# Ledger of designs, part 26: designed miniproteins, single chains

Each design is a single chain, and the fold is of that chain. pLDDT is the mean over its residues in the fold that is shown.

## One batch from the design tools (miniprotein)

Design m882
Fold by ESMFold2-Fast:
Structure m882 (fold): chain A 61 residues (1-61)
Amino acid sequence: SMEEGLARARELALQFGRLGELDEATRERIAEEAVRLYAESGGREPLSSLVVRAAQRVLAE
């Protein structure tokens, strides 16, 4: 479902940030961006691709 996909995007993004040793605030920003991108794509983008794009957007700021 869309709800399950949004939760999965958030969880994967937070895991990505922890593995990258990013601080808590940055991890949360990446998770928020990943959830946003998932919603915008209607779940059509692979989660791994979406998380990388979310991280790139947040870290470019």
Scores: mean pLDDT 84

Design m883
Fold by ESMFold2-Fast:
Structure m883 (fold): chain A 79 residues (1-79)
Amino acid sequence: LLEKAEEEALKVPSKLLDVGEATDIFNKILSEYTNGKISGEKEAELFGEFLRKLAALPGALADVAEFKEILEETLKKLE
């Protein structure tokens, strides 16, 4: 899953993901990770945490490694 997220991030020409690009990849990976077994409340909680961490980066832009780290930390909350 993290390898798939990295592959999607590497398709971004700038190699810097804005909030929209990072959100699209997050939603794809979260859907696959949960296989549709996540509640709307839990999804909103995880997405809020993800956005908060992304917004804390300079210019709200994440390189591939920063994006992968934020995504991994967020997915760990699902155990």
Scores: mean pLDDT 75

Design m884
Fold by ESMFold2-Fast:
Structure m884 (fold): chain A 86 residues (1-86)
Amino acid sequence: MKPNTSLFDLIEKIIKAKKEGDEEKVREYRQKAIDFLQRTMGLSREQAEKTVESMIKAAEKYIEEGKRDEARTAIAQALQEQLQQL
């Protein structure tokens, strides 16, 4: 599975858990996304946390509207922008 696809699934799960008020699942999926970025892309914890937050903000409205393809594009763009700033 490509990194962007794995990240998309995790970010979607974070957004859905936030909407449901499930703080435990939000923490679990956020930690998995951070761990993925650290292992796959060699990001520091602070860089990974900032990247995850940017992806959530970019995709939140699309996931809430059920627009998964648009959400995936927004996540990919946010990831590329954060990596370019490193």
Scores: mean pLDDT 79

Design m885
Fold by ESMFold2-Fast:
Structure m885 (fold): chain A 68 residues (1-68)
Amino acid sequence: MNPVIRRVAIHDLVTHYGLSEEDAEALLDMAEAGASREEIVAALRKRGLSDEDAERAAEMILNAVAAS
């Protein structure tokens, strides 16, 4: 992933969705490794996000990987 895009995505996940920096990094790593949208949503829900926030955050994560 592009380092600037990764940094921005981590910042947005932490500030808008309340994830830890470590959890944000782990989720981005899962997406880069080819995890499905459903797997990323499940991982976000396990970390305490609502269904709606998990779907929005997963879309942002996948878009960040695609933009890299």
Scores: mean pLDDT 86

Design m886
Fold by ESMFold2-Fast:
Structure m886 (fold): chain A 82 residues (1-82)
Amino acid sequence: MEEELERLKKEADEAEKKGDYHRAVVNYFRAALLAEKLGRPEEAGEFYQKAVELYKKITDPEKRKETQAEVEKIAREFIKES
């Protein structure tokens, strides 16, 4: 699971560098949920903060709606798996 967390962080960091804020937000959000599951609330908080800040940089209304829908889907799936 630590390898999955590192992969998500790496993919999010790379997406952010490329200006793909949708992918960055989704991957930081996934990383936050996984960090919470691993009992690492401080790290989870950092990933949530990153996701929120990058979401605000999405100026395209359609892409912003897609990002919100994907985040909501991930949250629902995570709750069902818990």
Scores: mean pLDDT 82

Design m887
Fold by ESMFold2-Fast:
Structure m887 (fold): chain A 65 residues (1-65)
Amino acid sequence: SLLDELLEYLRTVLRLSPQSVEEIRITLETFYKDLPKEEQEKALKTILRMAEQGLAEGAERRALA
């Protein structure tokens, strides 16, 4: 599924902690389970972009600490 592909990407490519991946999974299953497939895909792509943005911002904060 697209959700499983997103979670695998977050785990393997972005190397998020298992805890963070599980929190994202629960959030997506809770809020997006009843959406049409097209809206689910749009939401998942938005979350992926936000996760990539958050990692970049996290790296900047860590460099300043």
Scores: mean pLDDT 68

Design m888
Fold by ESMFold2-Fast:
Structure m888 (fold): chain A 81 residues (1-81)
Amino acid sequence: MGTEKLKEVLGEEEVEKLREILEKIREYFESLSDKEKAELLEKLSKLKSEEEQLELFKPVIGEEEVKKLIELLKKLDEAAK
């Protein structure tokens, strides 16, 4: 599972936090209509940075959760290089 690779980079507690945030995003995405999903994906495709893409979820999961998600994903990106 992808979670095993995440644990190697972030550690167990950070992986659980990442899973909790991603679950909230998934629940939000699954709550959207097909039209709203298409509009969200179109907005995401127009953004140049991962950070800007994640900020679109700020109204859903909150500012602090978005900041934490960006920090965790940057750690993963740096480890993958």
Scores: mean pLDDT 74

Design m889
Fold by ESMFold2-Fast:
Structure m889 (fold): chain A 102 residues (1-102)
Amino acid sequence: SIEETIERLREAVREGDLLGVLALSERLRRLLSDEEYRKVLEELIREAERLGHFAIAGILQMELDLIDEAERRGVPLSDVEEERRDELNLQRAELLKKAKEA
């Protein structure tokens, strides 16, 4: 189901399905190591940018930035996410709003 979830996430990125990207990326984050998830995020950010899905690229970049912060600080990813939860929710809401208005 990991491979199936990755393929579904790739399809969501290609289709510009922002809600699908949010749901599937959250699932993959729980199933993959931070390093494996980072590799998938880097691939999908490039694909989203290539397709002009900038709101999706922005959301995926936020996930990548959290992983990089956790690695830099030597703390679990969950700790960084908890600390930044309100900020991240506001940023995601703004990206969703911009995607709807485009």
Scores: mean pLDDT 81

Design m890
Fold by ESMFold2-Fast:
Structure m890 (fold): chain A 85 residues (1-85)
Amino acid sequence: MLFRPSPEWRALLREVGETRDVLTPGELEAYLFTYLRKKKLFDPEDPTLYNLKGTPLEKLTGKERVTFDELMDVFLAQSTPVPVE
């Protein structure tokens, strides 16, 4: 299945060179992880968590700290599934 991220998520993906409107879940995961690494959003106290405080991701998730799995769940929930034939 393909997903079309919301405009806010697409703006974040564009910062890591992804300009496509529709992506697979695996591509979304790869680019989201690249974004987190590029912005150095890993939590210094807990490397399993990402510190979103003061970032656009805090506004999108409503949370200051998340795991990658929680962040992916929000990303997919804020993306529109696109049927593939």
Scores: mean pLDDT 80

Design m891
Fold by ESMFold2-Fast:
Structure m891 (fold): chain A 84 residues (1-84)
Amino acid sequence: SLSSDLSPEEQKQKIQEIIAQLDAVEAEDIAAADSPFEQELIRRSAAALREGLQLILEGKTEEALALYRAVAAELQAEYEAYLA
């Protein structure tokens, strides 16, 4: 796991690096998206990931995982409905 070999300060630094990478990935995914609907799903996914990473920085890892699972399920259901 992420926490097994890293000090608390190293974990925080890695999470900050992930947040920075997420901004770039979000921009690329939005540029590659074929519709405004898909762009909105990408933005919502990225926002949830940033919130979850902030929760991890606060030591609330279980809350972050619960948030990720809930948002992923919601976005997947909306995407499937859109394709139907």
Scores: mean pLDDT 78

Design m892
Fold by ESMFold2-Fast:
Structure m892 (fold): chain A 113 residues (1-113)
Amino acid sequence: SERRERENKLVEEATRRMIEVLNEGAEKAKALVPEKAEEINALRDEGIADLNRAAKGGIEAGDSAEDIMNTLAALAGLYADRAKAAVPEVADIFEQTEKEIREIAKEAAEEAR
């Protein structure tokens, strides 16, 4: 249906924006703690893989855009918690990344209505 095609496009666009935010946060973190670059890259790559898997799986399962966005927001929280535990020196950057991803998820869920 046209509604489902629209919701899928919103999920895909929101996921792309979330990945950009995650990449920007990781680059900023690496600039401040370059000795942790390999660990930050691994955490970022895992976070991106988790977001892509959840978004694709939700679309394929026919989940609502709101349900998919809630899942992606929860994954952003998990990413931030893992990243803060591994690299506490830049915890504020990972908290900001989570906040921005949660805002994207909220906006996409509201637009899908």
Scores: mean pLDDT 91

Design m893
Fold by ESMFold2-Fast:
Structure m893 (fold): chain A 64 residues (1-64)
Amino acid sequence: MTQEQFDLEVEAALHEIRAAVYRIELERLKKDPNASPEEIEKLQKEYDEHLARARELDAEAQRV
């Protein structure tokens, strides 16, 4: 494993952890009848963004 590959894999893992946190928050909010639709939409965007970035970085690491 190169240092470059390691750094990319670490960055990808951090984005995956953040995405997992947002996923758990989304699942909780979707079960809450008092949850704001706007808050759900905001967290969905954060989840999608971090998940997409993690996948991009992981794919990049596999090329190095």
Scores: mean pLDDT 83

Design m894
Fold by ESMFold2-Fast:
Structure m894 (fold): chain A 80 residues (1-80)
Amino acid sequence: DEEFERELAEEIRARAEELRRRGEPVLSVEEATENLKRAEELLERYLETGDEADRERAIELAAKALLSLEARKEEALAAQ
């Protein structure tokens, strides 16, 4: 479902920006990677069960991971 994937990606990006502005703590690369893995597992469960709580949790985890990976990339580039 292309529309579902697009809406999901937009929500994740919007949530990441919101979290960034609220001063959400930046995770390590390893922690961010684990968040993405957990988000994928939650989304798979949501697709099977329709549980909106799993979808919301997946979006939150993915958004924190996106925010953290972007921050870590910028941090590494600035340190050079």
Scores: mean pLDDT 83

Design m895
Fold by ESMFold2-Fast:
Structure m895 (fold): chain A 63 residues (1-63)
Amino acid sequence: SLEKKKKNVEKIREAFEKHKDSFSDLVRQEIEKFIEEALKNPDKIDEKELRVLARTLGVEIEE
């Protein structure tokens, strides 16, 4: 479960880096903060927020 969560966060990070210029400064900062917190504490991340961000970036995540 933690391995899948970490892999999902890594996929989101990669997609975000590729599309970073498509976001406003405020949205970019919020996404960066989420990714930083998720990488630091993957066991504490909100699965709902993770799914919303994955959908926004067009990323398929493992459940």
Scores: mean pLDDT 78

Design m896
Fold by ESMFold2-Fast:
Structure m896 (fold): chain A 102 residues (1-102)
Amino acid sequence: SSVERIIGLVLRAIGHVLDGNYGEAIKSLLEAIELALKVGESTDFILNIIDLLKEVIEKSTDREALEEALKRLQEILKKVTDPKIKEKIQELIKLVQEKLKE
């Protein structure tokens, strides 16, 4: 089940957050968002994963993970048609860009 794989990625991300490994948490949540979009999960489900990703990005100082996140979020933005998801992805791109200026 695609839902089981997405939930597994979110749970992996939570484990990484508990270990203070925010860079790996970012990568797992990005993979979860990319998979959820590919399989057509609900807007609310995808927005919940995006909100979790935002919290993790705000705590991260891992420059390599943030640079990877910027590239992947920009690729996601090109493929997203839902205006609520698009708005939240644009917000995350801006957040990552501001963190990378530090």
Scores: mean pLDDT 89

Design m897
Fold by ESMFold2-Fast:
Structure m897 (fold): chain A 65 residues (1-65)
Amino acid sequence: MSEEEQLNLKSIENYKEQVLADLENRKASESVKEKAEELIKKAFEDPKNFGKLAQELTRTLKELE
């Protein structure tokens, strides 16, 4: 439904801001930042699968250290 789609898009925007801020604070490598941006881009293209993409991104970020 349109309301759920709008809420998912806002959640993805908030998640993007949080992820990018966390990566800057952790001084993440350029390759990790690029991978995070690619996963976020895919989430915007398929908001319905955002939960799965968010889990994959979280695991990738945890492997940073």
Scores: mean pLDDT 71

Design m898
Fold by ESMFold2-Fast:
Structure m898 (fold): chain A 62 residues (1-62)
Amino acid sequence: SLSTLVSNANTSSSTAKTVNDTIDKLYKEDPKKGQTYYNSGTNKQTLSTSKNLTSQVNSLLS
């Protein structure tokens, strides 16, 4: 789930802040991108590293 991905990122303070901000913007800007992120949540292991999680979310926004 999306919350699980965010929870993983929270173990890295800097990355967690970036991820949380990006997720908020993603939802406000385009829920379609949010849907993609939810699908990624099903395979959280693809986003197992906090840095990779931030990169994935940023890719969805760009």
Scores: mean pLDDT 52

Design m899
Fold by ESMFold2-Fast:
Structure m899 (fold): chain A 74 residues (1-74)
Amino acid sequence: MIKKYTVEEVLFDDGRYQILLATDENGNKVTIHYDKVTRKATITNLETGEVYTGTVLEEKIEDGVLTLTIEILS
């Protein structure tokens, strides 16, 4: 499954690992733990506590806002 996330805030960035506060297309707030070298991401839904993993396919700036496209495993 492919999902888009709009990044609201960068909580952590060391040049490789990022922790991002983001919102999905349905308005769900998530944190994304992103490894920019492997492109692997762990996404946590802040309302439900559900955790899923995926691969970042694209980083894009749209209208001055950073958007991540992530392929979710399962």
Scores: mean pLDDT 86

Design m900
Fold by ESMFold2-Fast:
Structure m900 (fold): chain A 76 residues (1-76)
Amino acid sequence: SGDEAIQQAEEVRRLALEAGASREIAVLLEYTILRGAAQGSIDFSRFLGRLNDISNGKLTLEELEELLREARERVR
């Protein structure tokens, strides 16, 4: 279900933060897992591209939170 997919993605974010990941990396991981659940596969190339954009300051926490919000609405 959509709610189960959201819960699993949120758990990945919590684990990432507990492991010392940045807020940006944790949100990107939650987004990537949630999108993967919705699409039936994880787009790892897109994940790596976004990871690079975070490291270069081209993708902000605010933009990542918006992507995550949109993804959550799509699975409901």
Scores: mean pLDDT 86

Design m901
Fold by ESMFold2-Fast:
Structure m901 (fold): chain A 60 residues (1-60)
Amino acid sequence: SSECNQKLVNDIEQALKALPPNTPCNKKKEVILEKLRNSDCSLTPELKENLENLINKYCP
């Protein structure tokens, strides 16, 4: 559902913002995958796009 996707994206973004500024991109991707793995959300094309946008936002 869209509610599941929004909650997951928000939870991931909060976790990424809490990481030290020098955190490497591979570690940020691990955080994203860990949150996805522990969620009840189905990996839809919409959710996949939202997660890719988070990676692009938080990786240089």
Scores: mean pLDDT 80

Design m902
Fold by ESMFold2-Fast:
Structure m902 (fold): chain A 62 residues (1-62)
Amino acid sequence: MEKEEKEKREEERKLVAQYTAYALRSIGYEIDAQLEPNPERREQLLRLSERYREEAERLREK
């Protein structure tokens, strides 16, 4: 019984860690975009931010 609860808690921790990692990466790319003087590079960073935001939202729904 304890082993099953431990495995479930570990899966929950992994999901929270993955969600947090994607959310932080999204924010990081948004900050990098604001500091980027090249408009083409800035657009690429904004696209990466958006992609990681979408991945974070998918994990929250699952």
Scores: mean pLDDT 78

Design m903
Fold by ESMFold2-Fast:
Structure m903 (fold): chain A 67 residues (1-67)
Amino acid sequence: GSNAAVAADALRKFGGLDAEAAARAGEAASQSTSVEAAAQNVKDHGGLDDARAAGAGQLLHSLGMAG
């Protein structure tokens, strides 16, 4: 969906993920119901550690793409 594409673009531009990792993480995070769930999905699908995934989850929440 459009939210998944926007999340992927944000993760690529600001989260430091490559296009493939950003697409996987963005799709999963766009379906998240909370910042914590978005962070977990970015960690699991984007390959980020806990601290970087938490930052990415907060970024997506600030953009209205998670939680």
Scores: mean pLDDT 71

Design m904
Fold by ESMFold2-Fast:
Structure m904 (fold): chain A 82 residues (1-82)
Amino acid sequence: SIEDELIERLLKEIEEAIRNDPSVEPILAPYRELAENRDLLGYAVLLVRELAKELGEKLTDEEIRERAEAQLARLFAQAEAL
């Protein structure tokens, strides 16, 4: 399934990042756990929150949800194109 393909891709990307720099494991561990638990919405929410924090954006919970849903839709579309 597209969901299984996306999860496999995300886990491979996390594994490669940790293999190249083990110091990032604590940062990526929450993402790995969410992907392993098939919580792709939670993965997208965490990604949006961390990006907003890095950019100094103040987002409401609703704006985070909407951006996370849009990001998840983009991830699925990219997985389908592969």
Scores: mean pLDDT 84

Design m905
Fold by ESMFold2-Fast:
Structure m905 (fold): chain A 85 residues (1-85)
Amino acid sequence: GALSDEEAKELGEAVERSLIDSGVVDKETAKRIGKAVEEALKNGGKKGKGEETKDEAGKVLSEHLSKGDAEGAIEALEEIAKKYE
């Protein structure tokens, strides 16, 4: 289905909260990741690719965070956002 800007924001905020609660990254890094998720999903939603963008964002988050690579996760999310720009 189509992903709205509000849904993208809510999902980004949910990712930020989850990362803060888990203690995997610090609060500032969690906020940066949440913002990157929001931007990727907003751009994907505007192209009618909200579901595909959500799956792609989840995959890169899982891959990079499993390696402790928070900066790589942010960079990968920013590339997804640019792809759908």
Scores: mean pLDDT 82

Design m906
Fold by ESMFold2-Fast:
Structure m906 (fold): chain A 72 residues (1-72)
Amino acid sequence: MIEKLKKFTEELAKLIYYYGKVTREQAKEIIRKILTPEEYELAIKVMDELLERGVDPATAAARAVLKALNEM
């Protein structure tokens, strides 16, 4: 669990450093590479709900990954 969260945070931080922001597609690519298929499906649903509510992609992705890892 902690290993996956650490790796996700590192990859997310790199995108912010290089691009100043994270797109939905970039966030989905990181999540797909780090999480299991089951964790990925849950994370993407949560992330899309947060994005629809106006949360930025980086924050939405981080919250979605935390929720998926806590429930699995």
Scores: mean pLDDT 79

Design m907
Fold by ESMFold2-Fast:
Structure m907 (fold): chain A 87 residues (1-87)
Amino acid sequence: MEELKEKAIKEALEAAKKTIEEGKKKGLSPEEIYRKAMEEVKRVAAEMGEEMLKAGVSQNEAMQIASEAAAIATKYVKEEVEKLKKE
């Protein structure tokens, strides 16, 4: 379980970081970067949830892990976007 949770968190954070970095290089607004990063985080969290279900994790546990990974990545996105607005 710990390995699946750590993988979900890493995948969600990597998706967020990549989307923010690409958005910065393209000169997107902080609001547009936020929207795209959040869409990617949700997509990756859903994919990890599906992988957990296929691995025999209960629906409740898979949902909790995916939600936690999404929450961690969401916090990261909000903090990075706020920095972009001020810098």
Scores: mean pLDDT 83

Design m908
Fold by ESMFold2-Fast:
Structure m908 (fold): chain A 74 residues (1-74)
Amino acid sequence: FEELRRAIEEGDVERAAEIAEEIAREAGKHPEYTMEANRAAVALVRHLLAGDREGALRELDRLKRVYEEAKKAL
């Protein structure tokens, strides 16, 4: 998550998308979290493309929550 936050802060859309996809893929191994994880990752990239860094950081927090919940479900 630190690498993703850094990519967002630097405006590195390609790097942020790559990391967000990896996190969403890990969370998505649990079917109940697949849709929310993917929505958060897509929304994060969309906000960055629009220049909305604050929106991207909010979606990072959402993606982190989904990932933590999926990990607990193991």
Scores: mean pLDDT 77

Design m909
Fold by ESMFold2-Fast:
Structure m909 (fold): chain A 78 residues (1-78)
Amino acid sequence: MEKKLRELQEFARRKYRELNPDLPEEALERRIREIQELIRDLFEKGELDPEILRKELRKLGEPEEFIDAIAEKLESLL
């Protein structure tokens, strides 16, 4: 499980950077940290599923392209 969590967090980091190439490094790292912390929190609660993840990422204001990519990655790891 921890290996899958880390893989999802690393995927999120890469995908966020790919979709936001023009953001300053400080802003990138701050948002990536927020997303990775969200993923960790959901995992610790036993609530890391694609639908809950999509809902929580939408609350953060993330674009649907990013949300879909992360949720699909999570589905591939289940």
Scores: mean pLDDT 84

Design m910
Fold by ESMFold2-Fast:
Structure m910 (fold): chain A 104 residues (1-104)
Amino acid sequence: MEEKEREERLREEARKILEQVKKLVEKTKELYRKTAEASKASVEEAEKLTKEALEISSKANALAEAGSKKTSKEDSRQLVLLGSESTVYAIGSVSEKLAAKNKE
């Protein structure tokens, strides 16, 4: 393959991985928001949403780590930052759940 075609394929693979990780980050963010709302009415529901947020965050970080080994330094840095962002939202879910449980 020509050098240019190889670079385009590697860049396209990086774009797909970045898009997948970004979608998982957005899902973790949405779960954080849902956990915050659920924590006002149901600790049990908040616990279920928190568990889902942690699972999705774990998947986002695993995909980001795998992708970072196959992409450019710049794309690898972006993947690590996206993984970290998903972790922040998952920790936020845990915090909201614990605050709800301690309120009573």
Scores: mean pLDDT 81

Design m911
Fold by ESMFold2-Fast:
Parts: sequence; structure tokens; C-alpha cells
Structure m911 (fold): chain A 78 residues (1-78)
Amino acid sequence: SLEELVEKAKEMILEDLKVLNIDPSGFEEEIEELARIIAEEFLKAKETVTPSSENSKALQEKLYEKFEELVKEMKEKE
């Protein structure tokens, strides 16, 4: 389900932030929102006509860009 994908995405984001030594405190809502965006984009890609390597690459790049934006914002608020 979408909710299960959101929870999985959230866990992955938190793990990556921990590896980068970024404190997620105070950004719980932003992390949840990013996780939802990731889950929704994954679900949309799955429902789209053809899973191609090109479509997969574009999705990965888009999601990584959003993650980098969050990381940048968190670092700027420290």
C-alpha cells in the first residue's frame, strides 16, 4: 500500500541522514513529506505503461534531487 511505501521511504531517509551525521530533530514533518513524495512517485511509476531503464533513471534522479534539497535545508538550519 502507499502507507507501507511511505514508512519504508521514511526509514531509508532516516538511515541516510544518520550516515551523513545529520540530526533529523525538528525536521520530522519534512522527512515525512519527502517519504510521501518518494512513495507517490514510485507508485505512479509502477502504474505507468512501461518500466524502462530510462524511466527508472529519471525517477531515481528526481527523488535524489529532492533528498539533496532536504539535506541542504537541514544543514543550513544548523
Scores: mean pLDDT 73

Design m912
Fold by ESMFold2-Fast:
Structure m912 (fold): chain A 86 residues (1-86)
Amino acid sequence: MELLEKAREAVRKAFEAVSQGNKELAKKYIDEAVKLADELEKQGRYFEAASIYNAVATIYEKLGDEEKAKEFAKRAEELLRKYQSQ
C-alpha cells in the first residue's frame, strides 16, 4: 500500500475510534498516521505530509487536546510554506 493511502487509512481509523469513544485506539492510529506523515516529509512530499498533520490536528481538537492540536496545525503550516517555496 502506498504511504499516502496508509496515512489516510490511519487517519480514517483514528476518526472512527474517536466517534466510538475509544481514545486509546484513536491515539494508536494518530501515532501511525504521524509516522507515515514523517516518512512523506522525508521524501519531500510536503503537501501530502501537511494534509495528514492537519487531519491529526483536527482529531486532537475533537479529543480536547488543544496543545497537541496546535502543535500539528503548526507542523502542517510549516510544510505548506515549504511546498509553496519548491
Scores: mean pLDDT 87

Design m913
Fold by ESMFold2-Fast:
Structure m913 (fold): chain A 89 residues (1-89)
Amino acid sequence: KKKKVIIEVVAEGEMTDEKIKAASEKLEEMKEEVEKETGKKIEIEFGFVNGKFYIRITAEDDKEIVDLILEKLKKMLEELGFKIKDIKI
């Protein structure tokens, strides 16, 4: 039976249509990169509510996969000008 982990990230920043589109596109790219590098499927759900960016990632309970996801996600959010407020695993 596959053990899965849920990574929940809350980020804060200015929500423009351009940033929302860029974030969506970069999340899809990140998903493809992680799946290619690890050979494992991940699920990404995200939304923008009350000036906050909510990201939920479901992945295999593997430290290397989780660390890779967090590294790529942090870099992407910083490049888009978002501040990470909370990370739950």
Scores: mean pLDDT 81

Design m914
Fold by ESMFold2-Fast:
Structure m914 (fold): chain A 91 residues (1-91)
Amino acid sequence: IEELLKKAEEAEKKAKEAFKQVYTETDAPDEVKRAKAEEGKKYAKEAVEALKKAAELTEDEEKKKELLKRAEEIEKFTELAVAQVEALLAR
């Protein structure tokens, strides 16, 4: 479970960095921005899956709720980030 939590933390960090790259490379072609958004989405999904697996392996209902809540927060953040990139590229 600790290994899954570490994996989730690493993946979340990579997802945030990928979305940050979309704004750092403002003058990059749309194709590059789309690729970075897909990379961010991929890592966010990996983080969510790792948190959900950790929750399934946890016998402590309090910890299970916290892990599922964190996964939900990452899903919501990712949905908003993807929507922002899509809006930017729909010009």
Scores: mean pLDDT 77

Design m915
Fold by ESMFold2-Fast:
Structure m915 (fold): chain A 77 residues (1-77)
Amino acid sequence: MTKEEIIEKIKKDPTSLDGDEVEELLKDDEESRKELFKIVLDQQMKKIEPSEVNEEMRKILLNEDLEAAKEAYKKRE
């Protein structure tokens, strides 16, 4: 399965993929990881009232910080 296919599957149904498969495919590709986290964060932000979005997540989306995006995503889990 290609990284592009993984991203498309997550866009359609985030539960369709095993977390381990996603992590393995993101391991060596920073662009795919960045794109994936942006998609996940965007979907999470849409589900949360704007007043409930924490400062960390907002800054990550604006500054495209991949490391911080991973941390914010895991904290919101």
Scores: mean pLDDT 56

Design m916
Fold by ESMFold2-Fast:
Structure m916 (fold): chain A 84 residues (1-84)
Amino acid sequence: MEKEKLLKKAAELIEEGDRLIELGQKYIEEGDLEKAAEEYRKAGEKYKEAGKLLKEAGGDPSRTSAAYIRGVGADVEAELAEKK
């Protein structure tokens, strides 16, 4: 029961992160690198929180690692947007 709640919350956070990545990509297309970086940073935080909840649920280590990797990827995109 508690484990299912953690998994559901993690899935919701991943979906929020994915939406923020899409918004960041849209800002890149519009030339607004500052807003793109902000949205990518928000996505990174959502993915990292999802990874933490997946770990607390005692879930699949591969899925937990994938969430953290997505978080790091979002942080890298944010840095690239800010540095240009």
Scores: mean pLDDT 80

Design m917
Fold by ESMFold2-Fast:
Order: sequence, then structure tokens, then C-alpha cells
Structure m917 (fold): chain A 64 residues (1-64)
Amino acid sequence: MTIDEALDVANAIGPLVDELLKTKPELGSLLRAALGDTWLDGQRKRLSAEELKARLLETIERLR
């Protein structure tokens, strides 16, 4: 994954994270841990930017 691809993933996920934290601010630590774990697992498995984005979106939706 390039830096540009990582930034594209972050830009896609950022607004959804902000919206969830505005609605459920108590999930902040859990959300950060879950997204971090998903990111690290994605890097370990060498997922594409698109596959990693999909997994991060799934993690956010599960915490809604």
C-alpha cells in the first residue's frame, strides 16, 4: 500500500468515525482499538487498500 492509498482509506473512514463518535463518544477507546487492530491485521495479511477500507467500514458498522 502506498502513502496515497493509505490517505485515501483514511479520508474515506474519517467522516464515518467522526459521526459515530458524535453519536456515541463513549466508544472512542473501543473504536480506536478495533480500527487499529483491523489496520494492523490488514498490513500483516498484505491486504489491498480497497480490502482494508472494506474491513474498516465493517468494523465501524458493527460498533453502530
Scores: mean pLDDT 78

